# Designed miniproteins, single chains, continued (3): the designs that were tried, part 85

Each design is a single chain, and the fold is of that chain. pLDDT is the mean over its residues in the fold that is shown.

## One batch from the design tools (miniprotein)

Design m10938
Fold by ESMFold2-Fast:
Formats: sequence, structure tokens, C-alpha cells
Structure m10938 (fold): chain A 67 residues (1-67)
Amino acid sequence: MELIKKLSSKDPEEVLKAAEELGKLEKTEELIEALKKLLQSEDVRVRNGARYALYLLDKELYEELEK
């Protein structure tokens, strides 16, 4: 999925745009797992983008991850 690759961009505007687009997509197990994997990224911007996308896509899962 190209939007997931854009979360790893060095451009913060591209990361934010990708996170917003990902949050509007259909919630699938593959997408959730890919975003959870990005939460383990060494890049804080990638982790923030993945958290924002997860929040938009599945608010309940996001709240569970904050426990």
C-alpha cells in the first residue's frame, strides 16, 4: 500500500496527508497490522503518523494501545 510507504517520508506534510488518507480507508486487518508495525519505527514522525491514522481508522484500538 503506497500510503503506508508515504508515512516514512522525510516531508512532514506528506506524512500528515498519508495519515489522513489512511484514516479514511476501509478498516482491514492488513491495514491495522501494518499501522501497528509502524508504531515501532525509529522515526518519531512515522510513529506519530501511524498513531493518527489508527485514531481515525479505529478509535477504540487506539485507546487500547494507550493503556
Scores: mean pLDDT 73

Design m10939
Fold by ESMFold2-Fast:
Structure m10939 (fold): chain A 98 residues (1-98)
Amino acid sequence: DEKVQQFKKEANKLLKELMEKLSEVLSDDKVMQIQMKMQGIIAQTAQWMKTKSKEELEKELEKAIELMSFDFSQYGEEVKELVEETMKKIKEIALKKK
């Protein structure tokens, strides 16, 4: 399953870039909380790529983006925007590799 491994590699690179940006505006504890939730979504997305159709994968990821955007709105608009933008890029990679 080379496509799923490539997705995980590219998604984790995006996550690393997001964590570097968030470390400038948030405490380490909050950055780690976001990192853990994002890693969970990446792992779940990898499983969805194996088990779901492309259309189902897109719908699940759109729902995940909405929930993440809501959860992290409490950390401020800049944090919400960075997380949402990163999640949208992860969605694009997942759908492209499907």
Scores: mean pLDDT 84

Design m10940
Fold by ESMFold2-Fast:
Structure m10940 (fold): chain A 78 residues (1-78)
Amino acid sequence: DPLVEIAKKLVEQARSMLPDLPEEDRETVEEAIRLMEKGDLEGAKKLLEPLLSSKDIRTRIVATTLLQAAELLEEAAK
């Protein structure tokens, strides 16, 4: 599925940015990725949405990227 393949690339891009995030934000993003891997897309979105208002620009980019990945995975599951 092309949507799943794009979503996987977005998750890998987000993972590559993890070392540059504040520790608290990094832990939240890692948990969101874990939930996405288990298919808990609603749980992942709930963790990621507050990060969109983070003071750290990298955290906001990662959260936006993973929310796009979650939307693609939801669309692929229809």
Scores: mean pLDDT 87

Design m10941
Fold by ESMFold2-Fast:
Structure m10941 (fold): chain A 102 residues (1-102)
Amino acid sequence: DLERAKELFLTGKVPSISAGALLASLTGDYKKAGEVFEEAAKESDLESQADLLAFAGIFYHKAGEIEKAIEKVEEAMELSRKAYGEVEPYLEELLAKLKAEA
């Protein structure tokens, strides 16, 4: 999950991911990392909002906030539908994984 987040940042998909990932790695404060991504989503375009909320969900899951993590990924899926007309496969895979851990 963190490695996937790093890969997506390196491919230029989510430039703002570096701040959240750095915060999580330095402090172990995954909840705060999730909050950073959630706040970034509020000021982003529709396509970026879906990706940023998915990353917020990943970090909330690592923080043990499983229900919040699921909610954020479900929000990302709805935004993906609005932006692209369909849910990106990685969001469906992520949601299934988070629900299996709940």
Scores: mean pLDDT 72

Design m10942
Fold by ESMFold2-Fast:
Structure m10942 (fold): chain A 89 residues (1-89)
Amino acid sequence: MLNEKKAELIREVGEELAAQAPDEESRRRTLELAEEAAERAREGKASNSELVEAVAEMARAAGLSPREAAAKVTALAIELTGLEIDAEL
């Protein structure tokens, strides 16, 4: 369940970032990065720090500024921590 929830969170973030992309190529690249990160999360092969780095790269691909990317990364770190706390309960 935890790995599946992490994968779903990464896909949701990827879709949100892709919606903000300035063109179809940036949108496509953002979604490709999201699917790669989501699959690694689902398989239990990605640490939270690796998922945070993946979202930072997705934000850059989507054309976000460094400040906007940092905000998305911070939100993801909070959500990932919440999922792990919920999994302990």
Scores: mean pLDDT 83

Design m10943
Fold by ESMFold2-Fast:
Structure m10943 (fold): chain A 91 residues (1-91)
Amino acid sequence: MTEEQKEEIKKLLLSLPVSVLVAIANELRKMGYEEQADEVLKAISKGDKEKAVEILLTVPKDALIRALNAVKEKYPQYKEKIDKIIEILNE
């Protein structure tokens, strides 16, 4: 992933509500990324949304895409933004 792609994904993730970021972390926990999920939730609890997003970007690409697809089903109003993130991740 290029730095430009990473910055674009970061901006898109930051535009999502905290509730959606929490849902992504919970899906990652189900896939065995418990440490990363806990770090994301801790950052969110401290009001550090930017740190939460940076932690999400350390997760393997395939796992993040799977979590995003699951969250998209629960939050169809954010489907367009989530689809854009997945598109960039698949480049």
Scores: mean pLDDT 85

Design m10944
Fold by ESMFold2-Fast:
Structure m10944 (fold): chain A 85 residues (1-85)
Amino acid sequence: SDQELLDQYLHIYDLSVEELRRLLKLIRENSDNPLMVSVLSGRASGLLSGLQTVISIVGKLDPELAAKLEKELKEIQKEFDELLK
């Protein structure tokens, strides 16, 4: 059903956001290690791209929920961009 499919995408979203937040914390804690920052930033960038795809799919099922998730993801993207300056 559409609801079961939506619940699955939301579960993937939540787990991915938690991992993304963990990676951002590790970037902050390892800011003096360029190799570590590079590897972690690559992983975070990949997750951000993947999450945008998940939001696009959610938007076909629940546009209002997708807008809320997109706002959250934009806030995380801004935090990530600030860490790389």
Scores: mean pLDDT 89

Design m10945
Fold by ESMFold2-Fast:
Structure m10945 (fold): chain A 95 residues (1-95)
Amino acid sequence: SALAEAIAEARAAFERLVEALEGKIPQSALDSLRESVTALLEEIERNGLTPELRAGFEHGLPSLEKLVEAIGDPEAKEALEEFRAAWEALVAAAA
């Protein structure tokens, strides 16, 4: 399905972001981010994109953007932009 493909793409884009952040933030913060996003995508895969799941992610996104900006790494910024695009595609596919 279009949603399943969008979830797979979002997962792949997120793993690229995690790789770009390795060694640049504390491992505990990276592990927490990975756990949170993985759990979110698994929930969307099982139950679809609810308004609550969408709002929760979109509320957290500015904090992630600020973190990437503070690191100042072009690779991490590019990976974040790809992850944002994949999330927007997932939202469109879930509609």
Scores: mean pLDDT 86

Design m10946
Fold by ESMFold2-Fast:
Structure m10946 (fold): chain A 97 residues (1-97)
Amino acid sequence: PETLKELLEIIENSKSIEEFIKKLKEKFNLKEETIKKILEKKEEFEIFLEALKLALQGKIEEAQELLEKNWEKIKEIEPIIKEIEKSLKEYVEKKKK
């Protein structure tokens, strides 16, 4: 719950993909290999981040339209998103013990 809140704050307050990555690295100790993959797919992640920000603003239809228009790009980064989720889960599990 707190980890999700911190992640949402990072999404809302990050103005660039580089700032988003820096905050994820500092807060959740994201792996260097995962960071490199995100930076190699910078444009795709910028679209994803923009869609998340729209959704957080309650502009859900606009977020869905952006994702649908760019579905091939979003599909390419899905494995990297799963790696980020795995890193976040590992961080939460370490905090519980």
Scores: mean pLDDT 76

Design m10947
Fold by ESMFold2-Fast:
Structure m10947 (fold): chain A 100 residues (1-100)
Amino acid sequence: MSPQQILQLAIADARLDKENPDLSTPVEVKIQQLETARETLIRELNLSEEERERLDEVTKRVKELIKQAGASKDEKEKIELLKEAYELWIEFYEELLRKL
């Protein structure tokens, strides 16, 4: 699969997750999925040191939002926090896609 196809599929998947956030998956599993996505980008896209630093910053913020969603007892707040997390991830994928 080409780097462009990997990013396009990742954007499509993240957009689906943003439209209908999954509240049933444990926080630890969501974080593991995010780490797996991060490692895939590093492996497949030959990111520069600056792009890796940007990826780490985005990954940290997305993890914080996912953890906040998991800690919330309000379903509406969980949904809003997860949507914010997915939007940040989509924006980063779109940044990388523009550089290809």
Scores: mean pLDDT 82

Design m10948
Fold by ESMFold2-Fast:
Structure m10948 (fold): chain A 94 residues (1-94)
Amino acid sequence: SEVERLAEEAARRIAEVLEEFNIETTEELIEEIKRALLEMVEAGASVEEAVRRVGEIVDEHLQKQNIYLKGSKPVELSERIREVVEEFYRRLEE
């Protein structure tokens, strides 16, 4: 349940990051990110693999919503998501 709690916190923090970028989030998206993080941990995936997986989920959400980030925004969003996933893995290593 601790891993599940941390995964939910990470998923909700990613949702907060998306909202800062004016991207609407749903409970379905939060649950999908949480599930992906739990699956990655169970599979023994690296932080880099988890960052990639979460990035793919976010990219799919943007594509479905016809959201196109311009300028530095795609890189800034990717960096913010990486920070959240890295923090999640850091807390698991305690």
Scores: mean pLDDT 88

Design m10949
Fold by ESMFold2-Fast:
Structure m10949 (fold): chain A 78 residues (1-78)
Amino acid sequence: ALDDLRGLGDQIAEAARAGDKVGSAKYLTAAMLLAVAAFPEIPEEALKHIRQMSEAADAGDADGVRAAFDAFLEALEK
């Protein structure tokens, strides 16, 4: 589950770098659905980081996507 999420995070960052807003939104949605399916409780802190990822992806900020995604995974692992 976490390894699959990391793969999706990489895809979101690559899509953002390429300016592919549709692709980044698709992969972000897939990551959210996978997290909900894999983890019985999603902390509110993790949800904040999902919003940060969406904003960074819309801005084409691949580094911002990676930072927010890493924080999202850290919140899930607590």
Scores: mean pLDDT 78

Design m10950
Fold by ESMFold2-Fast:
Structure m10950 (fold): chain A 72 residues (1-72)
Amino acid sequence: SLEESIRKIAQLSAAAGIAYVAGDLKLAEELKNEISDILESLGYTDLAERVRNAPIEKFVKVADEAVKEVEK
């Protein structure tokens, strides 16, 4: 479902943020690419491409903040 996909994206975004802060840039990039793949599979091709091409430092920070806001 869309709700399950959103939850999965939020979890992957949080994991990517943690990996980035821990200095595991390879894992952070892999998790970002997994988010892009999920968006592509849902038909959000333009958004998926934007996520894939976003600098990891900018994407991960924004995604982590969004997850923290949802978990309040």
Scores: mean pLDDT 74

Design m10951
Fold by ESMFold2-Fast:
Structure m10951 (fold): chain A 100 residues (1-100)
Amino acid sequence: SMNAEIVEEFMKQVLGLALRALEESGASEEQKNALLELVAKHTKELLSVADDVEKTKEKMEETIKDVVAFLREAGVPEEVLERVEREMRELKEKTLKKLE
């Protein structure tokens, strides 16, 4: 599905941003593995609603909030979290335009 591919690309980019933030903050291998599991869970949930734009929008918002919360608990500095959340929201806007 084209929508599934678009959603998978969004999740790949979200994971890339989050992993970079963790690595720059000196995160453990266990924290990186926990992030991979969190992103895999959200990817599966997003793929299940990929053909419903409104549900996809809501689930993308939930994903961003959950990932940012995870990074905060992992000790990523607030200035990095603000940048990452902004970049993820920009990705969400670009991705939603492709699903229209």
Scores: mean pLDDT 88

Design m10952
Fold by ESMFold2-Fast:
Structure m10952 (fold): chain A 85 residues (1-85)
Amino acid sequence: SLSQQLQEVANLVNEAIARVDDIVKDLALRRRTYATLAQLYNAVKRNPSSSEEIKELLDKLIAAKTEEEIAAVVDEMQQFIDSLK
């Protein structure tokens, strides 16, 4: 169901935020990442068929070990969001 998909994505977003708070020191990147994560969550609400791809992007961010890796995943996330209506 949509509610189940939204809950799963919300849980991954919370894990992603914890990871960002742990490793990202650059305030501009931190703010951009939070904004992008909020857009991904809203994208699932508008296009539930995107939930699998969004979860894959969130898993990549959670697996990131450096600020540079976070920045690269955020760029992928933004590109994906821009591909959606």
Scores: mean pLDDT 86

Design m10953
Fold by ESMFold2-Fast:
Formats: structure tokens, C-alpha cells, sequence
Structure m10953 (fold): chain A 72 residues (1-72)
């Protein structure tokens, strides 16, 4: 998993903010978790992980940086 996936799942707002501020504009903020790294989280984006974990402040921050919410 990318550090962004881990921080979003863990509710580490400070780490998410730091990663997004330092990430290049070419960084895929919607990158899903690869099955090879964590099969239980495979296909989940940082936004989805934050939503499922109930970290609303991280969800808002991710959306500000271009994360899409197309579920439901």
C-alpha cells in the first residue's frame, strides 16, 4: 500500500495532509490498493478507505485534492 492508503485508513490526518502537500501533481490520488499488497483492501482508493473508517476530515481533504467519490 502507498503511505496515503495507510494514513487514510489509520485516520492520520497530519500524515495525509503532509503526503498530499508534498506529492507531485502527477500523483494518482485515486490509486487503488493492489491485491498483491493487501488482498482484504484490494481495489479500495484512499478516499474509500477514509470513508469506511469514518475519517470525515480526511475524506474532505482528499476530495479537495481531486479524489473522486463515484460510489452510490
Amino acid sequence: MDELHRAALAGDLERVKELLEKAPKSYDINRPVPASEDPSLAGKTPLLLAKEAGHEEIVELLRKYGASDKEF
Scores: mean pLDDT 73

Design m10954
Fold by ESMFold2-Fast:
Structure m10954 (fold): chain A 62 residues (1-62)
Amino acid sequence: IDLEAVKALVKEISSEPDKIEVDVKNGTIVLRGRVSSKEEALKIVKALIEKFGVSVDLQLKV
């Protein structure tokens, strides 16, 4: 998985990308930090799954 491409996609969708940490562990994308809404978190997760075809571990707080 291209970590820079993952970070770029998160920045496109997130209203406050600086509050979101992106990591890749064992082929899974890990999202940590804060997000403005549950709807935004779900949009990010869906976009990552659709683009990269991998699991997402959602550890974001609203």
Scores: mean pLDDT 78

Design m10955
Fold by ESMFold2-Fast:
Structure m10955 (fold): chain A 115 residues (1-115)
Amino acid sequence: KGIATSLNNLGNVYENQGNYEEAEKYYKQALEIYQKLNDQYGIASSLNGLGNVYRNQGNYTEALKYYKQALEIYQKLNDQEGIALIKYNMAQTLELPQEVIEKYRNEYLEAKKKK
């Protein structure tokens, strides 16, 4: 888990720097380890990261595939924050009306505040 978490964190760092090639590499490596460990939260997090990478590269079809996989896992985990985050990311990727995107963003922000 520690190695996979570090690789996932590196993916996030490179994504935030706009280095999507390195981000993809580290998210894929993290995903492989999380899958071997059957770490559902790790799998969903890495899939979301890959969705973000492909969305930022303009590959919306691939982004939606990864987001849908992450959404299914978060739904099985009953993770309201994860569910809201993926719906927000998917709404942006689908270029839904701004009002709908804002609704999902607000749902994510509210879920993030709940403990």
Scores: mean pLDDT 87

Design m10956
Fold by ESMFold2-Fast:
Structure m10956 (fold): chain A 58 residues (1-58)
Amino acid sequence: SDSELITTLSEEYGLSQAEAQKVLDTAQGLREALGLPDNMLEPIARIFADVEAHARQK
């Protein structure tokens, strides 16, 4: 459970908790697909969070 990272993504990128969870799930899937180590999860999640925040523009 990466509840702390979900909270961080939500607060820093202006995402809802559900949106932050979706971002984290997407990042985890990509990390696993590419065979990257666990310490790459947060950097990947932050990239997806930034993209998601900019794409919404609400």
Scores: mean pLDDT 79

Design m10957
Fold by ESMFold2-Fast:
Structure m10957 (fold): chain A 78 residues (1-78)
Amino acid sequence: GAMTLEELKAKVEELFDKLDTNGDGTVSRTVFLVALVHDPRLRLSDEQAWALVDAADKDGDGTISREELLAAVEEVFG
């Protein structure tokens, strides 16, 4: 079946944790976008990955927090 919202949230949180190597709770928008497009578990289109990252980067500062990311998943795919 189609990926559930809960499954998508779990997978993007796992990806965020892998990319947050400095432990400050933020990841570069560019780094996250590239990782989303190339993650075979997520199978997101370029358009879906861009929509998610754009929604998550609410401040426009080029970084994404975990809370912004989860809110963006619900906004774009919920």
Scores: mean pLDDT 78

Design m10958
Fold by ESMFold2-Fast:
Structure m10958 (fold): chain A 68 residues (1-68)
Amino acid sequence: SKEEIIKELVEEVEKLAKEYGSKLSEEQERQVLAVLTRTLHAIERAESEEEARKIKEEGLKEIKKIIE
C-alpha cells in the first residue's frame, strides 16, 4: 500500500537523521525537508504502488546526495 511505502520512507529518513543530523548545516536540513515533502506528495499522487516505490527510491537518493 502507499501507506507502507510512506512509512518506509519516513523510517529511512529517521535513520539518516539519527546518523547524520548533528553533522548537517541548517541549509542541508532545509533541503532534506523540501525533498521529503515533495516526495511524500508525489507518492500520495502516484497512480500505482510501483510508481510510488520508484518515487520513494528517487527521493531517498536525492536526500543521500544532500548529506554526502
Scores: mean pLDDT 83

Design m10959
Fold by ESMFold2-Fast:
Structure m10959 (fold): chain A 101 residues (1-101)
Amino acid sequence: DKEQEATDLVIEAREALKKGDYDKAISLAEKAVELAPNTLVSAEAYLLMGEAYYKKGDYEKAISYFEKAIQILEPFSDQHPIAKELYERAKKLLEEAKKKL
């Protein structure tokens, strides 16, 4: 199941982000997006990529990835609690990244 494989990659990417391994987090999240495009898993992967780029000071890339996460999450945000939490987090991080430009 590609979505299950993508979920495992997102978990590993989240741990890499916590450890400050930003390039590893980005690489793992990119693979998750490839395996499960246009899913809640890929939305969380985009969010993790945005956070990693933000931590690296690449604010333009961070904004781009937060916007991609929002595009996937918005249609589900009123129907799914996890999607709503990720959507609100992505919007908050997007505004914070925009303030750095």
Scores: mean pLDDT 88

Design m10960
Fold by ESMFold2-Fast:
Structure m10960 (fold): chain A 77 residues (1-77)
Amino acid sequence: MDEAIRKLAELGRRLATTEDPAERQRLIDEAIKILEEIGLDPSELRANRDDVERVINIINAHILILIGDELDEERRR
């Protein structure tokens, strides 16, 4: 969980700072793979591959969900 959150945050940061279209697509592909590996639906990322700002927002939304789940577990245990 923590490693997935860190990887997604790094990908979001790189997407925000890169201007290379090929690098952007590579980063988006990596984010899709991470979401699939942790059992989240990557369909919205696939649908919005040409909209970098929307992709960043989708990644951030997934990060917030994962952080919220981690914090909820920590609070209960």
Scores: mean pLDDT 77

Design m10961
Fold by ESMFold2-Fast:
Structure m10961 (fold): chain A 58 residues (1-58)
Amino acid sequence: SDELLARIKEEIREAVAAGDVERAEDIGVRAILVDRLSQEQAEELGRFLREEVKRAGL
């Protein structure tokens, strides 16, 4: 589960680095709906996504 979360975060980071916010959001939504993340993991992923997008200036 922690390994899966780390992989998802890396995929989001790559999408944001490419300037593709839509892809980053799709990765996050799919992870929550398909990968059955816990509520805590979903909240952590959402916070990570927002921080990465903000850091990239998107």
Scores: mean pLDDT 79

Design m10962
Fold by ESMFold2-Fast:
Structure m10962 (fold): chain A 99 residues (1-99)
Amino acid sequence: MAERQERLEAIRAELGETEFDPEEEEVVEKIAEKIREIALENGNSEEDAERAAEALKLTLKLMERKRAAELARKLAEEFEKQGYLELAELFRKLAELLE
């Protein structure tokens, strides 16, 4: 358990950490909610859907702001190609706010 915490601190030191303002946090919450909904629609358990949403929020927060914006743009393109248009729009909005 302590080893996992040390690993997380090392990742934070390597990637940096993104400070979100309230507007950015609202968009991140909407993204997390949509991912949870999609995971549930695809037959995943509520626990797995929640873990997927939390993992995304953590990933974005562990990145430097510019890198988080780049990831958001890439995810928007990928989700658009898969037909998740609403989720793609939310990621584009997040990328614009992080610039």
Scores: mean pLDDT 75

Design m10963
Fold by ESMFold2-Fast:
Order: structure tokens, then sequence, then C-alpha cells
Structure m10963 (fold): chain A 96 residues (1-96)
């Protein structure tokens, strides 16, 4: 693998840990490897649904693609902070 691929893998793992930690704090338990695999399967499912013209799937896919693009430009600490900010924004939107 390239250094860029390894960095992206590390940032993705850091993001997954931050989400798991957030879920644990809310009493949802730990996100295990099976839960991570389900998330990856859901992202692939969203790609297929977006190709079929589902507007909600298209928005969700764009969100994840933008997040991954943003993460590529950040170090691990900056990536975790960005994810925390996005989680806060999503919670605020859900509460409105």
Amino acid sequence: STPEERRLERLTAAAQRAIAEWARERGWGELDEAAVARLEERMEELRREAEEGDPEAQEALRFYEELLRELRGLDEEEALELIRQLEAELRARAAA
C-alpha cells in the first residue's frame, strides 16, 4: 500500500474510534469489527442506491465522500475534532 493509503486507513480507524467512544458514552456499547463491517456495507449500499437515483442516498453518499476528502488533508487529531463537530451538527439538525 502507498503512504497515502496507509494514512487514510489510519484516519478512518481514528474516526471509527471516535464514533465508538461517543456511542459508549451514550450507553450504546462498543462498535465492534462486525458493526464497522456493517457500516462499510451500508456505504456500498448507498453507492448503489445513489446510482439508482435515490435522492436521500445521493445526499448521504456526498456527505461521506466530502468527509473522506476532508480527512485526507488533516492529521489524526484534526480529523477527530472535525468528526466531533459534524456529530454535534447532525445532532442539532435532528433535534430541530
Scores: mean pLDDT 56

Design m10964
Fold by ESMFold2-Fast:
Structure m10964 (fold): chain A 65 residues (1-65)
Amino acid sequence: DRVDEILAELEAELEKNKEKISKLTRSQRLQFVREMLAPYRDKLTEEEYRRVALAILEKVDEIQK
């Protein structure tokens, strides 16, 4: 599944940047996710984009804890 492959790639990027992400404010986290997802906006359907965005936001919130 293309979405699963994209999620795996993005999750690896989050893990690489885990220390940086843990120090971000809520506003900075949202901006970081937005920038990370920007290249995929035109490559995914609206439904697929929402699925990926929600999963990544959830992972980022887990890192902040």
Scores: mean pLDDT 78

Design m10965
Fold by ESMFold2-Fast:
Structure m10965 (fold): chain A 84 residues (1-84)
Amino acid sequence: SPEEYIERLKKELPDLIKSFIDLAKKLNMTAEDAINYAKRLIDLEKQRLEEKFADLPPEQVEKIRETLDSIEKEIIKAAKEYFK
């Protein structure tokens, strides 16, 4: 369900952030590059969810989008903290 997807995504968030920072380190990304990369990944996930959940009520799709926006903010925060 959409709710289960959101809960799983939130539970996996710390590991997702760690993996993202590790990737940024390996690729010698600047803070700006890392932030832009995170934004692109979230935009792609939103597009994928629009296709996968096209039959869901708009209210449920909106909740998923809002959760992805929240995750984007946390990743950006982590990237900024890493590049202090």
Scores: mean pLDDT 76

Design m10966
Fold by ESMFold2-Fast:
Structure m10966 (fold): chain A 102 residues (1-102)
Amino acid sequence: SAQETADKLEKEANEYDKIGEKGDVEAYRKAATLYGQAGNEYELSGDYEKAADAFEKSATLYEKLGLREQAADFYRNAADSYEQAGKPEKAAEMRKKADELE
């Protein structure tokens, strides 16, 4: 199922994120990509809150990597998913972050 695929991708992303925290910048890039993919799969499963969280994590890592355009794109994806999850304040916060990045 899309949810099982998303859970697997999120778990893998969490492991790469931990490796990135220890100084492996390339691991942050892998984590960002995997969180983005997890977000897409959660969205397909209708779990908009988990999708939004995964997209926000992806955006935050792209921002840490200085990849502003990718960070802005994923903050916008997070905003859309938070809106669908009934969290308009979080959606507005994500849109503001995206706007500040270009």
Scores: mean pLDDT 91

Design m10967
Fold by ESMFold2-Fast:
Parts: structure tokens; sequence; C-alpha cells
Structure m10967 (fold): chain A 63 residues (1-63)
């Protein structure tokens, strides 16, 4: 199956509209992962088509 992403840090993520996603949120299945050039942020593309921006330290991926 696809890997599942969860926010594990204390900081909120951001959705594609710039709205905050609460810490501890299960984000669901991920189809693509893009790490920023500085390694500090990750852009996730979700199986439902959502895009989510999270801190690298705040992201947990489970296969």
Amino acid sequence: GLPVATLVGSRPGLDSRGEAIAPGTDLGEVTAVRVSPDGKTVLLTMADGRRVLVGTEDLELRG
C-alpha cells in the first residue's frame, strides 16, 4: 500500500490554501514526497489530491 503520513511534532502543518493542520493529525496515504532544498520542509501530495506542507522534523511516514 501507500505510506501513511502523520504530524508528530508540536507545530502545525499547512494545507494548499495556507490553513493550519493541527499537530497530531493523521494525514493519510501519500503518493509523492518533495523535500525542500534546505531539508527543513516537506511537501506531501496525498492520495486524495491534497497538498500539505510540513516541517521535516514533524513528519512521520509509515509503510
Scores: mean pLDDT 82

Design m10968
Fold by ESMFold2-Fast:
Structure m10968 (fold): chain A 108 residues (1-108)
Amino acid sequence: MISEELEEELLELLDKSSPEDAELLLLVGKALESEKLVEKAFEKIIEYNKREVLASDETIEEVAKLLKKYNYIEETIEKLELILENVSSEKVKESIKRLIEILKELLK
């Protein structure tokens, strides 16, 4: 179960990030089982009509830092690897793979 503190910081990141970053945050929300983050990210995707786009390196790095801060790295890697199997967009796959790569480096 996601901590309230991590969920609030991810929601703040979603609010501050570009619309192109919303789909990555939706998938992070799914990995962490955060219904609130999934809902808010989906609303932002619909509002700006941004799907199947590459997330920014800045947002990917900030997500990784938050996951490290709250000790969710291993759980997130496992769930993102499962999500990756069902993603059809190459741009979205690239964003997820980049996040997983950073998270694996943080475990070393």
Scores: mean pLDDT 87

Design m10969
Fold by ESMFold2-Fast:
Structure m10969 (fold): chain A 67 residues (1-67)
Amino acid sequence: MTAEEIARAADRTSYPWDTIEEKIANGLVSLGFSEELARKIAKEAVRKSGGDIVEAFEIAARLVNEM
């Protein structure tokens, strides 16, 4: 799974005013992840990214690929 796949899923399932964490979580749920797991991954990705949206999606993709 790539950061681009998660970002495209987030764009389809999120509003422009959603937080980076909410966008990643919504994208992952639409890709077949459970809500609990999606929120856990999104929270960790945002924490590690320091608030950078591109880095947050790249970290989320890495966390998914390491499962």
Scores: mean pLDDT 82

Design m10970
Fold by ESMFold2-Fast:
Structure m10970 (fold): chain A 67 residues (1-67)
Amino acid sequence: KKKSDEFFEKVRAELTPEEQARIDARAAEVKARYSKDPRLTPEQIDALAESERVEAALEAVNRKKLE
């Protein structure tokens, strides 16, 4: 949510295109999965997908940092 755009720009600079595609795919999968749930609003689905995208990006950066 907050600073997600700035965070993602920083992450893209540290990650390969392959890693970026993997993160985007995870976010798209989450969005597709939750889009089937009629209890969720479009806003909530978008927020969940964005949260997954940010989380996946943070995991990728932390993995590189620890290696």
Scores: mean pLDDT 72

Design m10971
Fold by ESMFold2-Fast:
Structure m10971 (fold): chain A 55 residues (1-55)
Amino acid sequence: SLKQRGRELAEGLVARMRSVPPSQRNEVAQAWVAANAEALKAAGMTIFVQPPGVW
C-alpha cells in the first residue's frame, strides 16, 4: 500500500511535469512537493520531500 501510494504520487508528479514547459518544471515540481508534503510523508517518501533540484 505504501509502495503503491508512492508510485501513484511519483506518476502524478511526472504527469504534471509533462504538462508544463521545461523552464517551469523545477518551480512546479517544488510547489507540487510542498503542496503534497503530508501525503509524501504518509507514503514513507521522506527523501522525496527534499528534492535537490535534479530536474
Scores: mean pLDDT 67

